# Ledger of designs, part 10: designed miniproteins, single chains

Each design is a single chain, and the fold is of that chain. pLDDT is the mean over its residues in the fold that is shown.

## One batch from the design tools (miniprotein)

Design m315
Fold by ESMFold2-Fast:
Structure m315 (fold): chain A 82 residues (1-82)
Amino acid sequence: AAAALEEARRLLEEAARVALELLTNQTEENIERARRLAEELDAREAAYRAQGLLEAALLAGIGAGLVRIALGVVNLIREKEK
């Protein structure tokens, strides 16, 4: 339980960093990295839920949401610039 929460907190911190980096630099590399991280966070959320680790699942879900919001904002910026 404690180890899973620590892992989920680290994943949430990484999600915040990746989201901020993506908002700062809209490179294909950063976009792809963000998409991969969102998929990883979804998989982790599902795994934590399957184990009954609801707090860790919530943190992973929040992280995935942050990355998706950043991806959505970048998509809007790219559409407006084109």
Scores: mean pLDDT 83

Design m316
Fold by ESMFold2-Fast:
Structure m316 (fold): chain A 87 residues (1-87)
Amino acid sequence: SVAEEAERALLAALSAIAERRLDLALQHLGVAKRLITEYLTSLDAPEARAELLALLDEAERAIRQGRLDEATSILVEAMERLGRLAR
């Protein structure tokens, strides 16, 4: 499903952060943003879409500023929220 693809993209971003491959983390985060937008648009969930995309924008900012522990926490929160919506 699109939700499972989005979760895999978030996991790939987390893995890239752990390896300090920040450009790769940003690429995976971009994929996750696209898939989350697609999935939540299909569910007609504009509030959940806005909230999740705001979290991913904060994660992107944290990655770009080298705040990797903060970026990791934000991405874990985004994955938990996405998982609740997909159940």
Scores: mean pLDDT 88

Design m317
Fold by ESMFold2-Fast:
Structure m317 (fold): chain A 84 residues (1-84)
Amino acid sequence: MMEKLLEVERQQAEMMGTLFNDPDFQRMSLLYINGRRHFSKRDFDSAIKDFNAALDLAKQMNHKQMEDYLNQQIKDVENEKRKS
């Protein structure tokens, strides 16, 4: 069920990027969705890598809310990895 939800989020992110003609936003959104997909599969290192790549793009776009959100997601993955 979670896998299907992440796929819907990915499709929405791709559509949004296309509508606004913002390739950086589209790339960031796809990296974020890929990170969430890896996290749901417990591929913690891949999730952290994807979230950090999305964070770099969010910083380049000066998108403070997304930076804060991605930093929280990275912490959540790191905490879950420590429990494993």
Scores: mean pLDDT 76

Design m318
Fold by ESMFold2-Fast:
Structure m318 (fold): chain A 67 residues (1-67)
Amino acid sequence: LAAELREALEAGDDERALALARELLRQGHIDTVAELLREHASRMSPETVAALERMILRAYLEAQEAA
């Protein structure tokens, strides 16, 4: 999944990147998604970057509430 997300981000595949990020976040790999977005944000549309940032924030808040 992380390698697949990296490939989607490098390709600028917004739809695939969002789907893969959602799955990784569901599995608790929040830091992995955040790192990959940081490295590859310049390859993505601003709208997709904003959506991914929102998803990451939501995942962090959910993890904080569960702790």
Scores: mean pLDDT 77

Design m319
Fold by ESMFold2-Fast:
Structure m319 (fold): chain A 65 residues (1-65)
Amino acid sequence: SLKEKLDELVAFVREGEARIRRLEKETGNPQAVAEEHRRLADEIEAKLKEYGLEGRLIVLPPRFK
């Protein structure tokens, strides 16, 4: 269902944010962090398209929650 797809997407975003936070703490490299943000955004876009949510997803402030 749409709700299940949204819950899955929210969980995916949270996991990505946690990976980025860990990367910031371990490397302190802003370029590496920016690259990981870009990868996460691309993956989110791909999932939205796959789930058919691109035109129906309610924009959530600011962490998809």
Scores: mean pLDDT 70

Design m320
Fold by ESMFold2-Fast:
Structure m320 (fold): chain A 117 residues (1-117)
Amino acid sequence: MMRELIEKAINERDEEARKELGKLIMELYENNDEESFKKLEELLEIAVEIRGLDKSVIEELLKSAKSKEEKFEYIVILTILAINGVSQEEIKELMEAVKNKDEEKLKELLEKIKKKL
């Protein structure tokens, strides 16, 4: 069921599937518990697999998180980017901006991504 919804969002670019996943992701993030964290990690893994993204790039970004809370936020962001078809190159730019704590570049990147979708 979860995999089928992600496949519709990514492969079919289904707007309703993307909205439903977005709601689920935000609900899991707001719950802020261990089970929700694990479910978000599973969502990200499935999305990365379906998109054919480089797992090493995603893992490197997650390792850049300084706390469990920050890692949770990165999983949310990466999952949203993956399900919305954001390119590997733009994800790498996000990783660089995160490592540099460049809030302005992160904001510009997110706005640019929203305009392309």
Scores: mean pLDDT 78

Design m321
Fold by ESMFold2-Fast:
Structure m321 (fold): chain A 92 residues (1-92)
Amino acid sequence: LSEEEREELRRAVEEILADPELRARAVAYLRGLAEKLAELAAKSEGRLKELLERLAEALRRAAEALEAGDAEAAVEALARAEELLAELQEAL
């Protein structure tokens, strides 16, 4: 991620953390997405399986960080998820 993209992500995370209702929804959404990706990984093989498992883990960490109110950890986890999504797109 560029410095500008990381700063934009930080602003989005801060907005989520400032709104308890939005925060709860974001946490639920990320956990649900991670669960679905883990199920897809279980049906996959090789590099695709590894990328899906890593993406699911990054999304779980993002949800945990948001729930804990840790903006820095949330930004790091979401940035990792974006990198893994780019790798997954290249693998497809």
Scores: mean pLDDT 86

Design m322
Fold by ESMFold2-Fast:
Structure m322 (fold): chain A 80 residues (1-80)
Amino acid sequence: SSAFQKKIEEYEEKLKKDPEDYEAYYNMGSIYLLLNKFEEALELYKKAVELGEKQLGKDHPLVQLAKKLADTIESFLSSQ
């Protein structure tokens, strides 16, 4: 989808200005997941977890959600 590609480009531009923006990584991961690009989605969610843990703490609900999504994708890829 051209709309998804445009949104990815917006987040990539945001990350050039703030490379530690965990929310940008999380949102990009979600877009790649919708595009069935599971390897790319996993890498982005793992980065969102890493940065989110540092900025929000490991127990923050958004960090826990990103971690659950990463674990789910990793489990799926390991079963294929």
Scores: mean pLDDT 86

Design m323
Fold by ESMFold2-Fast:
Structure m323 (fold): chain A 86 residues (1-86)
Amino acid sequence: TEIEEQARKEFEELGDELVAIAAEGATEAASRAAKHVKQAWENLDKAEEEFAKAREYLEKSAASPRAPRALEELDEFERLVKELKE
């Protein structure tokens, strides 16, 4: 569906931002956030819990100037996943 395509695009964009944050020095926090984002996409039934964990780790990388954009992309990805489940 169109929503599924949008969710996949947000997943890919968020993944790119997390790779950039990891390269800037927040490697562990960004890698853990990426793991939970991937788990949310692979298992939509657990997505809410995985998004909460991803957000927690992303907040630990808040010193990165990319963190605000990544948080916005995480929120949009979570919104799209909720629409996919309804």
Scores: mean pLDDT 80

Design m324
Fold by ESMFold2-Fast:
Parts: C-alpha cells; structure tokens; sequence
Structure m324 (fold): chain A 79 residues (1-79)
C-alpha cells in the first residue's frame, strides 16, 4: 500500500505525459516487484518521447513474471 503510493507519485513526476489511469494500471500490474518498478522508473526517466513510452508498455503487456518484465525494461534502457 505505502510502497504502491510512492511508485505512483514517482511515476507522475518523471512521466507527466502518462495519464493517471496508465500509471495506476502499471503499478497494479508490476508493483508486486520492487526491482521491476525501480527499473521501470529509470527507463521512463530516460524516455525521450511518448512513442517510446507506449512501445515499452506494449512490450510489458506480454510479460507475465518479474523476470520477463525486467528483461524488457533492460532492452529498452539499451536504446
């Protein structure tokens, strides 16, 4: 609960182009894993456009585990 709220606040600060609904959905989907959320926050800080963020979210929709999500985020960070 408290950690989830902190992630929502951080995501709002670093990705103001995301809607509140997108942020909530993302935290609900990935917020079960601290490492995944911290890496995602890092990736969003490095994103240069809304298109890059949308591409990342589209890829994350295929992830079913924290390990899969981390691999997708790490690939995005290599851009």
Amino acid sequence: MELEKKYIEELKKIAPNLTEDQIKALVEYLGFDKEVMEKLIEALKKAKSNDEINELFQKLAYAKTPDEALKIIEEFLKK
Scores: mean pLDDT 70

Design m325
Fold by ESMFold2-Fast:
Structure m325 (fold): chain A 99 residues (1-99)
Amino acid sequence: GRLQQLLEQIRALLETETDPAALGARIKALLLQVKDEADFLALVDETLELIRSADLSPEHKIAALEAILEAIQERVKDPIVLTGRSLLIIGEILDIELS
């Protein structure tokens, strides 16, 4: 379906985009094409697994995670979900920076 098509576009970006800032901006744009919050969060979860499993530089991983954080802040309306999801991503960014 549409979510699988977007996920494959994100996978291709992780494999081909060499500029961290461009990678982040393009991931954010793809995620924000999903208007439904539940479908958006499902795509976010699949994207996080792609980032975790990808052989990426720390700079590329951080840029991708920051893009997801920004997309969550724009799409998620429930303040509890927004807070919990944001803290998880901030924790992953910090783990990479401290490694």
Scores: mean pLDDT 89

Design m326
Fold by ESMFold2-Fast:
Structure m326 (fold): chain A 96 residues (1-96)
Amino acid sequence: MKEAQAKYLISNGEDLRRQGKYLDAAAKYIEAAKLVPDTELGMFALNNAARSYEKAGELERAIEVYEKALKRISADEIGYEKTLERLKKLREELAK
């Protein structure tokens, strides 16, 4: 089932992230998000992909993923404000 596959990919991404393999972790999270789009699990995967790109120094890719996440979250959802705050900080970091 797609949800079980997505959970497996997220677990794989978390293991890769702990090893400092941030680009590989981001790829696993993106695959998970594609399997369960527009779900809380898919949004969790997108946010972890974006943070993994941040850790890899891939700031433009991190911004792209956060922007995709914001498009799929309603402005009234609790995760929206934190994602906006991270986007603002990343854009400021790129401007340096």
Scores: mean pLDDT 80

Design m327
Fold by ESMFold2-Fast:
Structure m327 (fold): chain A 65 residues (1-65)
Amino acid sequence: MDELLKQIDEERDLFLSIEKNPDARAEFDRLLDLAREYLKQGNIDMAQQLVYAAYTDSVLTAQKS
């Protein structure tokens, strides 16, 4: 589990550091903001699900852009 969390976080950082598409970045940021709100509420499971969804949706957006 620790390895998976670290890998997801590194993938996120890599995506944002090299992704120049503003639409993909905006979509990712929107979902991350929502995940942060759930984390603040103590709903860690929902926050993790939203982070994963953000990664998936932003990759799809970048491909279609």
Scores: mean pLDDT 67

Design m328
Fold by ESMFold2-Fast:
Structure m328 (fold): chain A 86 residues (1-86)
Amino acid sequence: MRAKQEAAGAEAAALLAPVEPAIEKKYEELEKKHNNDLEKIEKELRKLLGITEEEIEEMEEAAKNNDIEKVLEMLMELARRMAAFA
């Protein structure tokens, strides 16, 4: 059964792959700006992307329950927001 979860994870990664280099570049800029302070980087990204703590919890629970459609929907929403800054 874990093989299905691995396949779902690979599919989600493949969907993000085209925008991943742009996202990585933006994340690298924030790392340099905040001297690799992950807590400050996360807080700034959440504010810029409008990510709520509830959204993070929803995605985590959906992944745990193997709700692939929910996970993909949330990842695509985040990818759209991140692409606006890339």
Scores: mean pLDDT 66

Design m329
Fold by ESMFold2-Fast:
Structure m329 (fold): chain A 99 residues (1-99)
Amino acid sequence: SEERERAKEEILKEVEENYPEALEEAKRLLELLEELFEALRRGAPLEELERLKEEMLEAVRKLLEKMGLPEDEIEEALAEFRATLEAGIATLRREGVAP
């Protein structure tokens, strides 16, 4: 989707302008997000989706560390992101991935 590519470019531009040291971690997170959507679209097994979820959580941790967040705030953000990601995966597996 041209709209998704544009959204990614806008996110990366914002990261580059405000947190340039976190740009590589932001790129990695967006790559993992695309891999997750592709895996969901092709009906990948739960084991593969769980692996991608854990890789995304590690990428988020590294991104937040590069942005200078304190460890307690990182752990809280990761817990919330894990819950959101698990709910999203469950919903998209049930309803299908939107184009």
Scores: mean pLDDT 80

Design m330
Fold by ESMFold2-Fast:
Structure m330 (fold): chain A 68 residues (1-68)
Amino acid sequence: STGVGVGESEHGSGTLTVAGSSATLAALAGMRAARQASNGKPGTVTAVGEAPEGTSVATAPLDAAPIL
């Protein structure tokens, strides 16, 4: 479940916090899920960003930042 909060952007220092649309959060979650499937490694990271309906806090099974 997702709650209502404030959108914040971070550089990802231990926790993956992304400001943007839910599309960005979903993409990160999808990449993480694929990575977990490949390695079988469980991981969770709290993603804070903006949903298409506004600002929301989403907790998803994310790990280290998937950016290069």
Scores: mean pLDDT 47

Design m331
Fold by ESMFold2-Fast:
Structure m331 (fold): chain A 104 residues (1-104)
Amino acid sequence: MTIEDLEKALEGKDYTEQFNLILEFLKSKGYKILYNDSDLPTIIDPRFKGEIKEVPMPKSLEEAIELFKKEGFIELYEILQVSKSHEEVLEALKKLAEIAYENS
């Protein structure tokens, strides 16, 4: 599936359906979706080697995306905390999908 195929699949879907489709796209690219005691998972790049360490909470969506590029993992909780709307959450997830596609 290309990024264009993903965008087409998201058309006409509600927030929850789009959210789940983007997570399934990430899984298809080898990304790990790790659930802990929360309904919000940690997304882990398949190239990540090592232990998930504590990192400072990002202050913006831009910092959250940069943290993911640098560390190779991101907690969806952090994206939700710095997002002002469902649209911003989906845009952040789409950027993660674009990074996953470029790295595949």
Scores: mean pLDDT 77

Design m332
Fold by ESMFold2-Fast:
Structure m332 (fold): chain A 112 residues (1-112)
Amino acid sequence: SEAEELAKEAKKAAEEGDLDKAIKLLKQAIEILKKKGGATEKELQSLADAIQTLIDEAFRKEDIEALEEAIKLGEELLALAKESGASPKLILDIEINIGIGYIQLGILKLLS
């Protein structure tokens, strides 16, 4: 799907250090799925993988603003996953990634 392709492009952008591009592409993918009224497990998994990569890369770059946006995208994905009837395992994986993001954000704010 278009959302899956955007999520894969976002993950690659994050891996390449282009966090702004990753955030933009993830916002587009989530908006598409919200307008559609739901997402497949595969679409949700692709978004979860991309957001996890974005959280990790934002933390490595010590980019507080990008990390806050990544956490927000994770929370939007969690809401979409629950509305879409995603598997309990995928919901838990998204919740864990959000939790890691908040811990990482706390670390960066303590060090700044």
Scores: mean pLDDT 91

Design m333
Fold by ESMFold2-Fast:
Structure m333 (fold): chain A 63 residues (1-63)
Amino acid sequence: MAEIEAIVDGALDSLVRMGVVSPAEAERLRAELLREIEGKSKAEAVQLIWRRMEEVLAAANRA
């Protein structure tokens, strides 16, 4: 789980650096993502994280 937590942390840090998400919202997203990946395989967790990142980054590209 530590490896998946590091991936989530890195992804959210990137969103905060880009100004897409506030630190407070990143903290809430982290909790939500960690909850959603509970019981999922590593591959499923990574795919879920990637889909969320893609959505947020696409929105950021327009902002």
Scores: mean pLDDT 76

Design m334
Fold by ESMFold2-Fast:
Structure m334 (fold): chain A 72 residues (1-72)
Amino acid sequence: SPLDELIERLKSAKSVEEAREIVLEFWERNPETSIHDLISAVEEYMLTQSPEMQAELARALREFVLEMHRSL
């Protein structure tokens, strides 16, 4: 599925900023994807990362969700 491809691409990210860019590109190319499904896929990816990286990713995800809600 497109979400499975997103998770695999996220695993190749070298930084939180690269992960954010991958998520934004996916969101723009897949407008049919619900924000809820997107968050679930990102959370699945986060669980594969170190505790330190999980904290940084959780902050980035929170900021991304807030930005998306402001754009609506």
Scores: mean pLDDT 78

Design m335
Fold by ESMFold2-Fast:
Structure m335 (fold): chain A 64 residues (1-64)
Amino acid sequence: SLAEIEAELRELMASEPGVTDAHVRQIAELIAAGRLEEAKKLVAALVSDPERRARAIAYIDSFA
């Protein structure tokens, strides 16, 4: 489950220069903890491309 979340987030954000594997893990851990608003705020801070940001946020919202 956590590894699947990490894999999906990596695919959604892989091309963003400011996103590291540590950031992907942090976002996945926030999702797993139900801290979805914090996960979305971190995505908004790290993902500069508006279309990728919107897709990543939609993915996080799918856990609500």
Scores: mean pLDDT 82

Design m336
Fold by ESMFold2-Fast:
Structure m336 (fold): chain A 79 residues (1-79)
Amino acid sequence: MKLTLEAEFPTEEEARAATEEMNAYAESLGFDRARLEGTRVTQVIDKDASVEKLTGLAIAAMGIALEKGVALKVTFEER
């Protein structure tokens, strides 16, 4: 199973702030940290995890994207 959460921010400062918020949620749920590349924030979960933890992370990502007014891309693969 692989879950990828991606968002592009208007500025590197906003992307950095979003990365810090996302990492707080990821750490609380036992996931690896989000990756910051310029204005792009990517969170990848490529291991088995509970539906509850995955849902919590996805809701957190959606909340951050909605607050900043950016699009969130969610990709889910069962391979």
Scores: mean pLDDT 80

Design m337
Fold by ESMFold2-Fast:
Structure m337 (fold): chain A 79 residues (1-79)
Amino acid sequence: SRTLEAVMTAILEVLKKKGASEESIELAEKAVEYARAGDLESASLYLQKGISLAMKEGKLSDKDIDEIAAAAEAAYAAA
């Protein structure tokens, strides 16, 4: 759960940096909370909802998706 929490937190920070909406950020924050609790299924679901909303709102480009993936990989490797 520590590794999952670190990965979800890294993704949340990229979403904040890219100016994702409060609704998208709230979904990603719920993903971090579920990851902290060890609920992988709910963490993944809420993360997907948050990213999908940010993409739908035009807040994330293809380059930003690559940056999210890189941040997640770096957090996973560091944990």
Scores: mean pLDDT 83

Design m338
Fold by ESMFold2-Fast:
Structure m338 (fold): chain A 90 residues (1-90)
Amino acid sequence: DRDKAVEKARKVIDSLTTMKNKSLSSGDQGTADTYQKYIDDLEKAIASGNTLEIQYQVYLVKSYIYRQLGVNDGAKEAQEMAERLRREIE
């Protein structure tokens, strides 16, 4: 469902925006720039209207966030889902 994929992507963008703002408040420009890149990639996927591309970008970002938080099992599951979606797009 495209609408559900867009809703999930928007929630991820909101989370990334919060994390970016925290990084900026702590003086960590490099981390803030990384979060902005993921926001841009997600918004580009939403603009494409491709449900699989939107879901793929969401899981890539979740994998990255989980690794940054030390949630290795969650990061692995998100990465495996991204790889499945990538093969479906190809």
Scores: mean pLDDT 84

Design m339
Fold by ESMFold2-Fast:
Structure m339 (fold): chain A 78 residues (1-78)
Amino acid sequence: MTNEFYDERGNMHVKTTTTEDKVITTTTHEDTGIVVKTEIDRSTKKVTYTLENTGWKTDNPQELLEEVQKMREEAKKK
């Protein structure tokens, strides 16, 4: 099952796909071009985050927030 929406306030496009094994959410930040993929394993409840732009991965949401923040600050440099 797939759900998709655009969040104009966050300037984000969010797509969530639910399978038997995983819940996969792809968030595209339209202002910066940053793409974050979140995968949740339904059996283990393990969460994996991927920055699609660089292929960088983490299972720690704090590390994801810090990496996204760094990319946003670099994007502001124009």
Scores: mean pLDDT 75

Design m340
Fold by ESMFold2-Fast:
Structure m340 (fold): chain A 81 residues (1-81)
Amino acid sequence: MSIEEIAEELLKNAKKTARREGDNLVLTYLVPKEVVEKLGEEKAKEALEYFAKKVSQSPGVVSAEVKETEEGLELTVTIAA
């Protein structure tokens, strides 16, 4: 499985929330710990960090960051609206 395929699988199983913060749209993807463990914690983190870096280079994206939480891995993407 490629790093992009791992990222896709993680995001498919993520709990998605969206909020507006000033003029920006903030998208949060929480990948549950059980999903991270099934794909491998090390590979899952690397795949999400790779995806975040790639997304941060896209037009309209202000930032993309990955954070480890007790509930799993959280990807936060900030988009200029």
Scores: mean pLDDT 82

Design m341
Fold by ESMFold2-Fast:
Structure m341 (fold): chain A 66 residues (1-66)
Amino acid sequence: KVFDAEVTDFWGNVYDATVTIDGDKVTITFKSTGYTYNGTIVEKISDNTYLVKFDETGDYYLVKLK
């Protein structure tokens, strides 16, 4: 299933994205750029919020499903 989401970086910048989740793997497409990135869920914060580590950068992002 494809979700609308807000992706928040370490500094609190918020980005609109489309997200698919398959197990612990996340595919994130940023709406502003259209680029797709891969991440791994490291922690479930709440029913709709996940802490995700991006494969490309190793940086942590907060992914909140809408």
Scores: mean pLDDT 83

Design m342
Fold by ESMFold2-Fast:
Structure m342 (fold): chain A 74 residues (1-74)
Amino acid sequence: ISPEQKVRIAKFIEENKEEISEKTGLSLEKIDALARLLADPNASYAEIARALGISVRSARDMLANLLRLMEKEE
């Protein structure tokens, strides 16, 4: 994922926290943490995974799914 895509996902999450919570099963607090990390260009997948309490693989899959959701939104 490019830095530009990360910033776009962060903005999408901030605007759609409740929907993202339902789609991912994450709490609103975890979603806020994810948005902050995605807005940081230096944040790695490992750092995101650690903050959310998930594996690096799950973090990558989740970000790919969020990008798809953002592209397919109404």
Scores: mean pLDDT 74

Design m343
Fold by ESMFold2-Fast:
Structure m343 (fold): chain A 64 residues (1-64)
Amino acid sequence: MESDRRHTVDMALDASSDATSRGNSLRDEGIKNPSTSSVLMKQSDELFATSDGLRAAADDLAGL
C-alpha cells in the first residue's frame, strides 16, 4: 500500500537521522575526551555507515 510504503520510508529516514545525530554526538565527545576518542570515533563511523545504508534503502523504497 502507498501509505505503508511512505511509513516505511519515513521510519528509515528517521532512523538514518537518529544514527547521524548519535554519530555526531559521539564524534564531538571523542574530540573532547582524547583518552576514549579511538573507541568513540569507531562507534561514530559505524553509525554514519548505518545512516548511509538506511538512507539508501529509503531511496530505493521511495522509487527512483
Scores: mean pLDDT 79

Design m344
Fold by ESMFold2-Fast:
Structure m344 (fold): chain A 129 residues (1-129)
Amino acid sequence: DQSIIEQILQQLQDVVKESESKSLLDLAETGINVVEIIRNVLQGALQKGVATDELLEKALEVAINMLETLLKKAEEENASQEIIDLIREGLEKVKKAKDNKVSIEEAIEVLKEVREKLKEVLELLKKES
């Protein structure tokens, strides 16, 4: 059901906005969860034959907003260059996927790579604490 998927994406967008006041560590954990939920939503839409270009664009926009929020927080808190570079690389991958209008299957793989980069960010933050 496209309306349920749109509601999930809107709820994730609200989570991103509510997360602006979180610590960098909590924000990184939220980012991992948001990206995984988006990936699962896109996989489910693809399997049910309800995947549209508009749904994909909305999903990638939520991921971009999450990563931009995380990048700003990392820069404000003077996180290590390695952490900043990992977040920036993830953000650029999602932006390129959106700009190039990639297939939903390619977008799912991009989000998987971004999730792994965010897991590296989380482990680095835990070691620096």
Scores: mean pLDDT 87

Design m345
Fold by ESMFold2-Fast:
Structure m345 (fold): chain A 103 residues (1-103)
Amino acid sequence: GAAVEQELARIRELREVALSSTDPEVIIAAIREIAAIAVSSDDPEVQLAAARALIDVAAVTTDKAVAEAIIEAARAILKSSTDKEVILLAIAAILAAIGAILD
């Protein structure tokens, strides 16, 4: 429905902000908003989009605070979902963020 389309569009916008910004505070704010949208949504498609966005940000980050924010965001999604694919992608986001901290 229209609400899901708006949530997906907002996650896409926040992902672009997180990927294009050099400011950790801006990136962390985008990550937190992505998590808030996913946790407030009962739609697995919105939760999947959020988890994928977190994985994409984790893949390019070298900042420990950003990686820690991704772990917290992915944990929140993991706790809010019963969907197997969402759970697996949230775990993948956590592992990617841990990898970023270790590099």
Scores: mean pLDDT 89

Design m346
Fold by ESMFold2-Fast:
Structure m346 (fold): chain A 55 residues (1-55)
Amino acid sequence: VKVSDEQLEALSKKYGVPKEALRLAAEGVPGRELVKKFGVDPEALDKAGVEIALL
């Protein structure tokens, strides 16, 4: 999935998830690893991941 920096920044601000975590999710890194690495809310990461998949 190709996601622009602007799209990642907007999703980061919308869901409160670090832009780096969203970029890794777009590249196929499992959410469980991102939750452990960044300490993000799994529900917020899941919602952001759905929006990334629709881009």
Scores: mean pLDDT 76

Design m347
Fold by ESMFold2-Fast:
Structure m347 (fold): chain A 68 residues (1-68)
Amino acid sequence: SAAQAQLAKFKEIVAQNNEVTMAVMRRQLEREGVSEDEAKRLLEKFKEQLARNNAGALAYHERLLAEQ
């Protein structure tokens, strides 16, 4: 369906944006001279936060499409 195609595209965009956001954060930590172990720990926490935020946004978008 058109709704399923739109949801699939939204998921793709979210995944691409997550990769870009994580790459930017990695570069910032490297520029600041953060140790590899500390950077890994911070990136893991940041990844978890992004996953939570994106899960909420995705659920909301799925709900809106289901109600159309």
Scores: mean pLDDT 80

Design m348
Fold by ESMFold2-Fast:
Structure m348 (fold): chain A 74 residues (1-74)
Amino acid sequence: MEKEEEAIQELFRALAEGKPLEELSEEVKKIYEKIQEYYPEAEKIGKKAGLPSKENIESLAIMLYIDELVKKKE
């Protein structure tokens, strides 16, 4: 969990700085791929909340991924 949380933080930094995704570590790339798997659920939540923008869907997908990691710990 802790290592994946660090990779998520690095991904956020890279996206904020506009760093090419190709230059990210393999671990961060794998995390990004996992986050993309949550997009369908994020879209459903975003539409229900009235926030269906691409930016909101991406943020929701990241939050869903983090929630999944917390549930696995429990």
Scores: mean pLDDT 71

Design m349
Fold by ESMFold2-Fast:
Structure m349 (fold): chain A 94 residues (1-94)
Amino acid sequence: PIAKSIAIEIEQTLGVQRMLLYEAKKTGDESIEKEALEKIKEQLRKEIEKARKNGDEKTAELLEEALKKMEKAKSTEEAIDVLDELSKKIRKLT
C-alpha cells in the first residue's frame, strides 16, 4: 500500500512539470517545447527509479505507463493530458 504523503509528493512534482509545459507552449518556440518535454521524460524516469527503490510497484507501473504515452505524444497538449491522467491515477492509490 502507498503512503498518502508519497502520493502527495509525486502529485506536486507532476504539477510542476505540467506548469513547465504550459510555459514552454506560451513561448511558441519548438526548441523550448522539445527541451521541456525531454526534461519531463527525464524526471519521470527518476521518479520510476525512486518508486522502485521504495518498493512502490503500483506507482512505478503508473509512471512507466505515463512515460510510454509521453514518448508517443505528438504535441505538447497531448503531453499535458498524459500528466493530468497520471495525477488522477496516483490520487486513486490513496
Scores: mean pLDDT 76

